# Designed miniproteins, single chains: the designs that were tried, part 7

Each design is a single chain, and the fold is of that chain. pLDDT is the mean over its residues in the fold that is shown.

## One batch from the design tools (miniprotein)

Design m215
Fold by ESMFold2-Fast:
Structure m215 (fold): chain A 70 residues (1-70)
Amino acid sequence: LYGPIYEMLKKMIEAGRYDSAIKIAEKLLALYPDSPEIWRLLAEVYRKQGKIDEAEFYEKKADEAEKRRS
């Protein structure tokens, strides 16, 4: 399960370690592509970096993953 890694990623984002958080989140996404939490985490990081188009893309992917889990 990715719960502890997810909490670590949130702390990394709060610390401004965006590049490291993105690399770990992308690896988790490859293992758990239908996890909306990971897609939303990537959207949050890109939004904080000012990459709005990327953030919107990942938010859309999170919504799609949420619908598949429901």
Scores: mean pLDDT 79

Design m216
Fold by ESMFold2-Fast:
Structure m216 (fold): chain A 90 residues (1-90)
Amino acid sequence: MDEELERARRLLELLRAGAAPREAALAAGLAEEDAEALGTLDPEALALQLEAQLLLAEGMKLLASSDSPEAKARAAALLAEARALAARAA
């Protein structure tokens, strides 16, 4: 989980810096086959999907680690933002 999230963050950083999806994926440590598959995707849609995935993971982690009303409210906001970004990427 943590290693996948760190790869997703690195990939998003490289895409936001203007790297092509295939090049960004290889630099982030993905396998050649995965990098080729990602290279066929729209860079902006891929960036939105990665951002949504990272927000979803953060929201789920908050729900798993805390029962406070504040943590639940923050998690709900993160999950809503992730859903909106994923819808735009689709």
Scores: mean pLDDT 80

Design m217
Fold by ESMFold2-Fast:
Formats: sequence, structure tokens, C-alpha cells
Structure m217 (fold): chain A 73 residues (1-73)
Amino acid sequence: LEEELRAAVEAVGGRVTASAVVGRAVLLQVTIPRERLPALRAALDALSRRVHALEVEEREQGDQVVVSLRAVA
């Protein structure tokens, strides 16, 4: 799960800045250029069908967006 999330993020030009695994949950913090955000949303929507839960929070930071992800397999 963590490797799949990381690969999906990096494939659309995002960067994982922090990661943690807590029980069955994978937590990622990601930065991505604003123009790449729709591609990231599409990739996460596809992954949401393969996991029990996926929570996404977005925060704008200039030309970047900070995305906090919590996924449960």
C-alpha cells in the first residue's frame, strides 16, 4: 500500500515529504505543483477503489499544494 501510494504520487510529479505507518494505516504528506493536482486527484480516486478507506486533505502553499493522505488497506 505505501509503495503503491508513493509510486502514484511520484508518477504525477508529487514529492513525498513525510511518511508513517500506524497499524493498517499509511500516512503520507505530499507536495505537488498546483497544475499537477488534478492528475493526483485522479490517481487517488483510482486507488480509493482498492483500499478500505482513503482520506485526503489539501492545503495551498503558493504555487504548491500540500496534500495529507491517510489510507487503510
Scores: mean pLDDT 80

Design m218
Fold by ESMFold2-Fast:
Formats: C-alpha cells, sequence, structure tokens
Structure m218 (fold): chain A 65 residues (1-65)
C-alpha cells in the first residue's frame, strides 16, 4: 500500500462498490496504483490521471455477474 494514498471503499449496491482515493502526501502522484481487497481477493486499480496533493477521485467498481 502507498502511504501517500488514503483509500475508502463503500458498497453501493449488490456487486457494486465506490472507491474514493485521496492523495494525502505533499507531491502529485501520476497514475497511482491502489490495492483493494474485495471478497478476500486483492485487486490493483490504476487511476487514469494525476492526483494533486489533497485531491480525491471516485471510481466505481463492478463485479461480473
Amino acid sequence: ADPRLEVRIEEVSENEWELTVTNVGDEPLERPVVTVTIDGVPLKVELPETLAPGESRRLRLRKAP
């Protein structure tokens, strides 16, 4: 886990999660990779853009049927 990233995950419906990633460091992070565990499986999620210090981005994660 990257100590400069704060990660929050919230179940929004069956098979859907909202992931909120915040840069809590002092430097911009380019395409940061976060690891989240869903149903005991670690998943790596790469963000498509740069996160500035204090910036948050929300992503929706869906499980296949």
Scores: mean pLDDT 77

Design m219
Fold by ESMFold2-Fast:
Structure m219 (fold): chain A 82 residues (1-82)
Amino acid sequence: SELEKILREIEELLKRIRELIKQLPPEKAAKYMAEVNALVAQIQQILADYQAGRISEEEAIAQLRALLEQLKALLAKIEKEL
């Protein structure tokens, strides 16, 4: 499904981001990990709302796509630090 595809892209992107964060100095790693954790919390909230029937699959997909774009922007910031 489209939802499964977006979740797979998010998982792969999070894995890449976490691997790059390991290459940063501790202070920068802590800063970017805090940003990652905030985005992950938002993703978990969207999935919880979807599972509870508070939002439709289409709404969940739209919100997850917005977070995917934020994760891509975060990846670009981290790559610039390396």
Scores: mean pLDDT 91

Design m220
Fold by ESMFold2-Fast:
Structure m220 (fold): chain A 63 residues (1-63)
Amino acid sequence: MEEQIERDINIALAELMAAIAKVNGDPRAEEVERHAQAAIDAYKAGNKEEADRHFQRARELLR
């Protein structure tokens, strides 16, 4: 139950991060979108470790 809520929140955050990169015209928006999508796919597959790695990479690219 808690894991499902965390997964849903992280998926929403990944989608939001990709959208922010696009709207702000970030030159790495495509790379952010790639990692955000990979994180979403991994969360849906139940692979939290892989999802967390891609999510962290997307977050780092937005700095």
Scores: mean pLDDT 75

Design m221
Fold by ESMFold2-Fast:
Structure m221 (fold): chain A 100 residues (1-100)
Amino acid sequence: SELEKKLEEMLELAEKYFKKILENPEERQQLLSELYEKVTELIAEMEKTSSEEIREKLRELLVEIAKQLAEILKSPDEELEKKLKELLENLKKQIEEILS
């Protein structure tokens, strides 16, 4: 389905940016901002072809992502890898719930 493909694209995008952040922690603010912008665009595209129920879940997902990205921005470098991994695991779980 198109929804499944877009959610998979979003997960791959998050993994790509997490790798970049771990390699360049000094660029964290810029990279997190870029990721959030791209995720917002993908969610907006998915909303256009989704049911009202799925649209609501996508909006809730975006709010949760925003909160977690803000927490990562404030995290010390020693916790960065752990926080990025936790966000990725939570994102994967939320995607599975949307697709179920």
Scores: mean pLDDT 85

Design m222
Fold by ESMFold2-Fast:
Structure m222 (fold): chain A 79 residues (1-79)
Amino acid sequence: SIEELIEKLKSLLSPEEAEKFEQLYKKLKEAVKNKDREAFIQQQKEILELIRSAPVSEEVRRKMMEILQEIIQKEEAEL
């Protein structure tokens, strides 16, 4: 489920980064609810930048990117 993917991604982030991700994901969900494609794209870019800037190993970052891609694909299908 998407909820399991979210929790898995959050588990790979520090508590501070996980909180920031949660806030951005909430905005992404609001964009989906409002069918706001521009807002969706903007929040996707901000989440991607958060993951790219996270102080984690390359291996952990690759895993985070795979999880994020699946989350975004599922959310975009609802747009």
Scores: mean pLDDT 86

Design m223
Fold by ESMFold2-Fast:
Parts: structure tokens; C-alpha cells; sequence
Structure m223 (fold): chain A 84 residues (1-84)
């Protein structure tokens, strides 16, 4: 059922947003005490990025363009904040 598929993708998008925000916040909090936390957050982000991109693609295929765009913005923010 299309509605169930949309709901699952939106749930995955919300989890991805929360994970990205948490990674950025933790990297900023630990910047002075342990700079390796930012590197670990970046490695985790890069590892999970293909899965997040699949969620974005799935949302777009189902016509959920606003949700897809919001998730893309979170990905771009994470790339910028976790840049080497």
C-alpha cells in the first residue's frame, strides 16, 4: 500500500535527520576536548550517506518532494559541519 510505504520512508527520514543533528551537536560539544569525535561522526555519516540518499530517492519517486528536500538540506548541513 502506497501510504504505508510513504509512512515508512518519512519515519526513516526523521530518524536520519535526528541522527545527523545529533552527530553535528556531539562534534561541536566535543570540539575542544576530543576532536576525534568529529572525525568519527564524519566516518559514520559517509558510511550511512548512501542509505540516506536511497530514502531521498524513494520519497521523490512517491511524490513526497518537500520531505525529500528537507532531508537533502540536513545532508548538506552535515557535510558542511563535519567537513575535514
Amino acid sequence: MREEEIEKLKEQAERAKKDLEGAIALAKEKAESDPSVKEQAREGFERNKPLIEQVIEGLEELGEYEAAEELREFVEKAEKELAA
Scores: mean pLDDT 80

Design m224
Fold by ESMFold2-Fast:
Structure m224 (fold): chain A 56 residues (1-56)
Amino acid sequence: SRERQLRLDEEAARIVAENRDTVIPEVVRRTGLSPEAAAVRAFNEVRERLREEEER
């Protein structure tokens, strides 16, 4: 549902913001992306993990 997607987006954004200093450098190291691209990648990866956890 739309409500579920919004909730997952908000939670993913919160998690990335709270862990910004560790998550973004880890993604940069792993992928070679710029910090800006790594932030988007980190958000998408966290959102996908939350989606998978909710389906269990």
Scores: mean pLDDT 80

Design m225
Fold by ESMFold2-Fast:
Structure m225 (fold): chain A 85 residues (1-85)
Amino acid sequence: MLSEEEIELLAEAFLKVIKEDPEVGLLILKKLAKTYNIDEELADKAVEYVKKGDYEKALEILKEFVRKLAEKDEERVKLLVEGIK
């Protein structure tokens, strides 16, 4: 299983993408949600909190999103974490 530190690293990477380009960030998260049958509303909520400047709540949602991704395909999520570490 992914560690909490690995989950946070990937969530922070998604947060950075959304902060730099919210439109691209939303598209990436929605594509991942569709591919892994995760609730797309988590992507919308994360982007909404970033737009409001509530980065702490956005990070919490992104951590949940990463946990759900790992439940669907841990090996691929671990490769993503290793790639950004």
Scores: mean pLDDT 84

Design m226
Fold by ESMFold2-Fast:
Structure m226 (fold): chain A 79 residues (1-79)
Amino acid sequence: LVEEAEELRKKAAELDIQAENAYKQGNFKESADLYEQSAEYYKRAADLYEQAGYTDMANYFRKQAEKSRKLAEEARKKA
């Protein structure tokens, strides 16, 4: 569980970086898609942390997922 959660959160962070770079380049559709994928990976990581008993980490990554979702919606409006 924890090992899988760690891999998912790392993937989410990589996607956030790619999404931010796409946004800065004016590729808003790609940025929105990448942020949405990042949010999904953060959500999955949070669910696994919760199952493992790491409630504080689960709450943290759920907030990260929400942040990525908001950034995706912002980028989508500019696309």
Scores: mean pLDDT 87

Design m227
Fold by ESMFold2-Fast:
Structure m227 (fold): chain A 103 residues (1-103)
Amino acid sequence: MIEEVRELIRRARELFERAVRELYERGDIATAIGLKLQLIGDEFDVSLLPPLSEEQARELLERARRLLREAERRYRRGDYRGAARLAREAYALALRALKGFEG
């Protein structure tokens, strides 16, 4: 279970970085920078949030999986902005879920 959460975190982060890179290379530099700053903010916010129950962590993990699947679909369609936003949300939820399983 913890390894599955770590894999989801890794996949969400990789998809986010790929989508942001596509935006940057296509000249949408302001959006790419904004998304990177939002990711840093999400990581900081997750670090400050209280412990979760294992049940709450499982609910967040299932939501993160659904968001990552939608992000992957958007990336394949060339919606890099949508893909990056959804991958960022999936990453934040998966990070918070990991805290619930490690506590």
Scores: mean pLDDT 87

Design m228
Fold by ESMFold2-Fast:
Structure m228 (fold): chain A 104 residues (1-104)
Amino acid sequence: MKVIKSKEDAESIPGLTDEQIEFINKKIEEYKAKQKKLEELVSRLDQAIAEGNTEEAEKILKEIQSYEDEQKKRRDELALLMFGRTLDQLTPEEKAEFDKWLEE
């Protein structure tokens, strides 16, 4: 994960203060932690489907949808903090940089 460690990194994202950079990094860490939980839910869903447990699979699907909605909101919040726009409003170049921040 690339962490904003210098003023030069911050200068690529206009108007960010050191406090805003720290807040963004904290939000990225929260997002990554929640992604691990989502991956665990997906694994549990696969297991329930393999076992033919339709009731459990439906429960897990609802939990996955809830987590995906929360993660969409977190991504939009991060995009708004970093670029002043929601994820859907980002240019392809801004989206590539945003995805890089979340993967690295």
Scores: mean pLDDT 74

Design m229
Fold by ESMFold2-Fast:
Structure m229 (fold): chain A 103 residues (1-103)
Amino acid sequence: KDVPSPEETRARTEAFLARFTSLPAERKQAIVEANAHLARSTLFAKEGKDDEAAEHLRRAIEAYERAGVLSVKLLESIAQNFEKLGATKAADIAREAAERLRE
């Protein structure tokens, strides 16, 4: 399926979050940043650029953590998607983050 560009992902996330008036602006911005980095990471993985995919995934995870939305289920889903793309470094980063969060 089509992976939206980081710019499209940012705009889509901002539009979705606009409906949640009770969320702080800082948290909304962190979610927007996280989704944009995840989209960029996925595009690099599809190009076989595992090192770049891993770096952008680290940034996405840091942003999700700042937003307070990081979960084991999210990280497991991310790992599974990167495994399907053959991006082993990115998949390992997501799995290791999920294991740390379980504690």
Scores: mean pLDDT 83

Design m230
Fold by ESMFold2-Fast:
Structure m230 (fold): chain A 79 residues (1-79)
Amino acid sequence: GDALDRLWETTDEAIQTIRDDPSKGDEALARVRETAEEAVREAEKQGPGARGVMTLQAEGAIAEVERTRREVLERARRA
């Protein structure tokens, strides 16, 4: 649905932002978390099953951004 599409679009944008400017890692992660919370709230209107599925998608999206942030920070520490 629209909320799921927005979540993953925001996740892709956050990953690109972190790759282009590592200093924006925390800001990009915060944006993904906010979008994830909105997606879960929207899914709650459709029932507990929809909320559960969206929560798993949100956790996956946040984990992808956190992984990218860690990789970028590790690269900076090796320089």
Scores: mean pLDDT 85

Design m231
Fold by ESMFold2-Fast:
Structure m231 (fold): chain A 86 residues (1-86)
Amino acid sequence: MKASVLVTNLSKEQAEELAEYLKSLGLKDIEIHSDGSVSAVGELSKEEAIEAAEYAISLGGNVTIVFEDGSVIYGSPKKGIEEIKL
């Protein structure tokens, strides 16, 4: 399923590690922004998206993954992973 990924609250080193991980999943248009956030788009299964969210949280990031069907995965180190169906 097509998904867009945004992760915030990362150091530069953590952002670079996350970018390499997202690239390994086959995501495209991977960008590390000047504020340390990372964005990417591409095809993700629900399982891959949950694993990506868990990895981002392990790096200290806040993650938002939006799917083409309108469902959203939010994740943070403080709250863990939340799935919302819109």
Scores: mean pLDDT 83

Design m232
Fold by ESMFold2-Fast:
Formats: sequence, C-alpha cells, structure tokens
Structure m232 (fold): chain A 97 residues (1-97)
Amino acid sequence: SAADEEKVKEAEKKREEVLKLIEQAKQTSADPARAEEEMRKADEKATQVISEMVDLAASSSSEAATQLTKYALEVAKARQEMRRFTSEALAEARAAA
C-alpha cells in the first residue's frame, strides 16, 4: 500500500541518518571525550530507530515488514561495529594515559 511504501521510505531516510551518525562517532575517536559523547548519541538514535522499524514491521505488509527488518538489522550491525571500535579506541587512550 501507499502507507507501507511511505513507512519504508521514511525508514530508509532514518537508516541513512543514523549510519552517518555512527560514522561520525568513529571519526571522532582521536578525542576520547568527544568520541564517547558522539558514540552515546549515535547508539541512542540507533536503538530508537531499530525499535521504530521493528514496531512498524509488525503492523505492515510482508514485503514492507521484510524491508523494515532488513534496515533494522543493518543499523543493529553498524551499531555493534561502532561499539566495538569506540570501546577499543577508548581502551587504547586510557592505556596511553
């Protein structure tokens, strides 16, 4: 339906926005304090977007639900990679201090 198409389109935009925030958080890893703050913002936004996509999928057509689930998994994977990357960078910064 047109409503399901709009849900998928909005989810795609939110996915792109949160993936950019995740990449920015990774780029700020040279400043531990800023990296931690940017990581928290990106993680919070990713968690919110994943939850919204899962909720939308539950009330959508099978085709829309499949696409929303795919986007949610892509965001979840990027969030996990960001957490690993920033945790490693913070541990290295602490060891250097």
Scores: mean pLDDT 81

Design m233
Fold by ESMFold2-Fast:
Structure m233 (fold): chain A 72 residues (1-72)
Amino acid sequence: VEEKLAEVERAVREGREAMERAKRETDPIKYTGYALLGIGYFTHAGLLGRELLAQGVESEAAREGIRLAEEA
């Protein structure tokens, strides 16, 4: 549980950083690369977050991961 929570938090953090970098990129290839990286991290966080909630682990990190995955 603790390891999955840490992984969700890390995926959310890295996804947000990737999306912020994408928005600042002037190179279309780099923009696309960072955007896809961000989406991948959010999708991973959402999957782990859903597993945690299914196991009865009620956490804001898990819910945030799910929300970001749905918005991606």
Scores: mean pLDDT 78

Design m234
Fold by ESMFold2-Fast:
Structure m234 (fold): chain A 68 residues (1-68)
Amino acid sequence: MDELEKLLKEAEELAEELKKLGDLKSAQEVQQLINTAKVAAEAGKYDLALELAKEAVRLGKEALEKLK
């Protein structure tokens, strides 16, 4: 699995967990970063896509930590 696919999958799992816990705002923010990363990858901006996917994972983890 390439690094981008792995990060996007992790971010999607974090967004789903946030939705289950009722943090719809954070889930939406993570999903927006996922969508922007996919658009960047389609535009051939793979390095930007990787940074956006990493940011999505970071925000998702921070949001989950606040709910614990």
Scores: mean pLDDT 85

Design m235
Fold by ESMFold2-Fast:
Structure m235 (fold): chain A 100 residues (1-100)
Amino acid sequence: MLLTPEELAEFFARLEEEARKAGLSLRQLVAAQLRMYLDPSVDPEALLRELRAAPPSREEVAELLRRAIASTTDPATLTTLALYARYLGLDELAEEALAK
């Protein structure tokens, strides 16, 4: 089984703390990580300024997740992407990531 409810809650709490330390919402942090993963040439400082000025919608983050899932077969990366999808309530994307 993936994670216990307690382990899942701890994972999300840790992500929220990391986002707060960076001055970002969790959605902004996930979007930043996904955009840097999909395009390593992006300037991180410019990206963070963009995401703070215009917070990404749930639909925009879902599209980034779909692209990231399609781009990898690494089980550890797919597990992380599935956890992000679960946090956003995108259960179908989480199942797609874990089915790889």
Scores: mean pLDDT 75

Design m236
Fold by ESMFold2-Fast:
Structure m236 (fold): chain A 100 residues (1-100)
Amino acid sequence: MLSGDELAELGVRLGREGLEAGRAGNGREGGRLAALGGGLAANAAVLGGDGELAAEGGRLALEGGLAAARYGDNATEATAGAIAGIGALITAELLHGIPF
């Protein structure tokens, strides 16, 4: 099992990859990576990982989902990415006091 800090770092990395893929026109892949990154960031916050890194992962996932939404044929993946990002941001605020 990954530690909370390892999950937070992975969430940031995958959220960033999702944002970059979405901006590059790979909306479906961008949404999927954003959803995974946001989910990992939310789990990191729950597991006592770094709250600032969890919030950063959530922010990147939200931005990635929104970027993915611009390219069509990816509504499910884009929505999943944005929701996962919002969930991570809310979790980081509630458990770690990190405002968004």
Scores: mean pLDDT 82

Design m237
Fold by ESMFold2-Fast:
Structure m237 (fold): chain A 84 residues (1-84)
Amino acid sequence: SMEERIEELLERLKEKENLSDAFVEFLRKVLEKPVISPLDIVSLLIAAQESGATELAEMLEELLKERKDISREELVERLEELLE
């Protein structure tokens, strides 16, 4: 299921990028939405930059250049690419 896929993704991202529990919870809440707005991406980008998650921040910056809503599935796929 998508919910299982998201939970596995969040666990792996936490380990690889040294994300805080607060950031993981914030990312989980964003991923509850079927459509992710540019404002959601901006909020995630700021949190990633403040956490020092450089690769994650760079990916989010690239997504922002499109200036459009993206699907939850697209964001999940982009996050999975950071893991390999």
Scores: mean pLDDT 84

Design m238
Fold by ESMFold2-Fast:
Structure m238 (fold): chain A 98 residues (1-98)
Amino acid sequence: QMDIALKIVEEVEKLRREKKIVYGEEAAITLVAAQKLGIPIETAIKAIELYYEELNLPLNYIILARMAFVGALRNPEDKKALQDPRVVKLAEEVVAKV
C-alpha cells in the first residue's frame, strides 16, 4: 500500500512540475487517486507527509487530514475539492500511470 501511495505522490508532483494543476491541489488529487486504488486515506496522507519530509519541505498534516476527511465533513470547500470533476479527472490520469 505505501509503495503505491508514494508512487501516486510522485506522479502528482510530475503534474505540478508540468503546471497542469493549480497550487494547492496536489493533496486533493493524491487523495482521490488513493481512494480509486483502495488505499486508505490515512495511508495516503502519511505518504504525502513522508514524501515532503524527504524533500525537506514542511507539510501541515492537520491541513491534509482536514482536506481528506475532517474538512470533508466540516468544510464544504474541502469536500468540494475532493469531488471537483477536474481533480477527479487528474486523479484518474495518475491512477493510469501507477
Scores: mean pLDDT 67

Design m239
Fold by ESMFold2-Fast:
Structure m239 (fold): chain A 87 residues (1-87)
Amino acid sequence: MDVEVTVTLAGVPAEKQEELIEEIKKIAEELGAEVVDVVATPDGLISVLFRAPSEEQARELGERIREYVRERLGDSARVAVVIEPLP
């Protein structure tokens, strides 16, 4: 069952937003998830909407993005992942 995944990052410096968005897109491609929409603001918010073919792949996507953000930004950035089943 396809699921929708929203990943929201807060506290991302403007100079790192492009690099983070490109890496998030690569992670999604490797996991077979579709990037539906990307919103970034100059005040440090990035929101990425994905469609994943399963809840398991959605969880793997969210965890891999969390690990990547933690590696690059440490505790200075906040990550929220919301997974919603599609009918």
Scores: mean pLDDT 81

Design m240
Fold by ESMFold2-Fast:
Structure m240 (fold): chain A 60 residues (1-60)
Amino acid sequence: SKEEIERKLAEATERNRAGFEEIYRQRVGDSPEALARAERDVAGFEGALKAIFDWTEEQG
């Protein structure tokens, strides 16, 4: 269902956010610029996945 897909997307986004933040922290240190970059990258990824899910729902 759409609700289940949205829930799974939210869970994956939270886990991926933590992972991206950890990678940025390890490679460039804990800087506001690095964290802002990680947040933008995660937001972009989430947007792309939502677009795919919306498109898939239109096909069903």
Scores: mean pLDDT 70

Design m241
Fold by ESMFold2-Fast:
Structure m241 (fold): chain A 118 residues (1-118)
Amino acid sequence: AAPVAVGTLTVTAEGSEDTVTLTVTVTNNSAADITAPVRVTVRDEAGEVLAEATLAPVAAGASQTVTLTIPASRANGKRLLVTASAEDATHAYFAAVELTPKVGETTTGTAPLVRYAK
């Protein structure tokens, strides 16, 4: 079966001189629950992990949100890759958003959350 978009990953970055605050939301728009926790990882262009969180399982029609804070020197003006991934007994789920936070600005990126059959 082809991969299916079942929801969205939305990332909002608020840049300050000291920190970048990322608000990461995973939404499940499908009729089926995601029964596994969703791992959120923020990486720089070199692939180094800057921040990580785990969201609770995202029920059908529901959303889960987490807030992550990164030092401004690691994130402002840098291209960040934010990924959301989950794996249950029957499916894997993946989404990725690239964005560049800026001092004094709010930057938002959105990507489809794609379900893969195992």
Scores: mean pLDDT 89

Design m242
Fold by ESMFold2-Fast:
Structure m242 (fold): chain A 62 residues (1-62)
Amino acid sequence: MTEEEIREAYEKVMEVAKKSNGDKKAIDEALRELAERYGVSYETLKEAVKKYFLEKINEENK
């Protein structure tokens, strides 16, 4: 996956979380759709998005 694809996935997941008030099922479905679109496994995308989220939080606390 490219850095841009990871960013797009993160933004999409955050938008779904905001719109669904944190509905885990809606977030999971969005991750599965994006994983198929990028040709990666659900677990690979989930870990990539999680890592990107942690990196962003770390940057904000600098």
Scores: mean pLDDT 79

Design m243
Fold by ESMFold2-Fast:
Structure m243 (fold): chain A 76 residues (1-76)
Amino acid sequence: MSKEELIEKGVEALRAGNYEEAKKYFTEALAQAKGIDKETAERIANLLVKAVKDGIITPEQAGEAARQLAAAYEAA
């Protein structure tokens, strides 16, 4: 599954309230980016999922943040 497909599945899981599933999809998507190790990917995924749970950002904003972070790490 591509990084983009994993991010979309993570966003769908967030909309459904399936936070653990969303964390897994975002972690897998971020870990595909060169420069992001599995531990860092998990920490970022946790922060994004928590921000949605706390009503700070939308599921769509979490998906966009994951895309931008992956791109930034790959460019570094």
Scores: mean pLDDT 85

Design m244
Fold by ESMFold2-Fast:
Structure m244 (fold): chain A 96 residues (1-96)
Amino acid sequence: TQEVIDLVEEVLKEVEELVKQYKPQSYIEGFLVAVSSSSIFFALERLKRNPNLSQEQIDKLMNEVVLALNMLADVFRKQGREDLAKQLEELAEKVK
């Protein structure tokens, strides 16, 4: 459980640093970035609040984190930031 929490905390920290390197160019892009970051944050909070989560519940939360990371990678790739998109995809691989 603690290893999973530490991993998601690392992922959230890296996402926040990557987001700082790119300014959204549209309202929709800004919204997608905010939703993705919030999804990871809330997954982390649920992991911290519930130390006795089942493996199925943990897998569901990790899938939500992977989905958020891939959605954010798609936004960055569409803006020509392949470097940031690849870093986000590497973070997704670490989670699941």
Scores: mean pLDDT 80

Design m245
Fold by ESMFold2-Fast:
Structure m245 (fold): chain A 65 residues (1-65)
Amino acid sequence: DIEKKIEEAAREISKYYGETIEKAKKAIEYALENPDVSAEELAKKFGITKDAARAAKSSALDILS
C-alpha cells in the first residue's frame, strides 16, 4: 500500500527534521510524481529544509523501487 508507505516516511521525516507530517507527505507525493525534482526546488515549493527535501526524495525513490 503506497499510501501507508508515504505516511510512514512522512512520520520519520517529521521526527528527524522537525517538519510537519503534512508538509513531509506533500513533498514525498510530489517527488513520487516528479522524480527528477531537485532538493532545492522541493524545499522551496513546500517551505521545508533542504535536508528534509533530500530525505523526501530518497523516500520517494525507495517507495518506487
Scores: mean pLDDT 85

Design m246
Fold by ESMFold2-Fast:
Structure m246 (fold): chain A 95 residues (1-95)
Amino acid sequence: SRLADLAAEALIKALEKTITEEEAERLSREAVELAGVTDPEERERLIELGTRSLLGFPEQFDKLSEEEKKELIEQLVKDLEEAGASEELLEKIRK
């Protein structure tokens, strides 16, 4: 549930277009720690991947049609709910 909550927080910041490079890296690092990845090379690879994905999300999202945006948000909310994200965070994404 903590990893799902972190993912929901990251998505909210990305949707609000408030996520900085520093925040994206921090959230990605916390996610890797929560996932229990201990190999230093794998940790750095996943942190870089997560950081790039979060920073690129607003631009990719803005390119979607209104219908595609709604479908993506509904799918992400469903995936986060299944992963055990808190209802408070899910409600923030739905808005």
Scores: mean pLDDT 77

Design m247
Fold by ESMFold2-Fast:
Structure m247 (fold): chain A 100 residues (1-100)
Amino acid sequence: SMEIEEELAKLIREALESEDEKEMNKLLRKAVELAKKNKISPKRLAEIVKEVIEENLELSEEERRQVNSLLDSMARSKDWEKQEAALASVVVLGKEVRRK
């Protein structure tokens, strides 16, 4: 559903903008759970995360490679815990880029 993908993008954006690690983790868990409930594949979730990152952050070539590597890992993972960990790593990297 387009509406579900828009809600996922919003949750990822809010996690990037969060000042609190607990709020960030809560938003990311909600995003993964929403994706799971709506049969959004890990590959499609990775595509949505990439779009949010590229729309909101100016990445260096090295940072872009790091984001793509983490998203590829997430897309290939069969374990939701590993997908959540990869997603958190991407968002933390994005927050570090925003501090520049």
Scores: mean pLDDT 83

Design m248
Fold by ESMFold2-Fast:
Structure m248 (fold): chain A 108 residues (1-108)
Amino acid sequence: MLAEAKEAIAAMTPEELRAVLEVVRATLRLRLATDNADLALGQEAGDAIVAASESLGEAGKRVLATLTELVEARDAAGFDALLDEIVRRDPSLAPLAAEARELFRRLL
């Protein structure tokens, strides 16, 4: 799983990597919003996340699935390792990756 996600990241464009990170960030924000009882915002955000995730290519869907599994497993090391591979591929994504790390830590 982790090795397959790293291979997918290496084959992706910067635009595809950004799209995956934006979906991850939106998903983590949704989880925090629903935990804080904003259920109406959660529903609208959920619909947007589903639409965005369905628009991803196969490589992006694979990376997203792996990041989601790592979040559900509370595997901060695995999550950080994949974000580091994305930032290595496109350093301009470092701020977005840092925001995703912070959101994930707030869920732990």
Scores: mean pLDDT 80

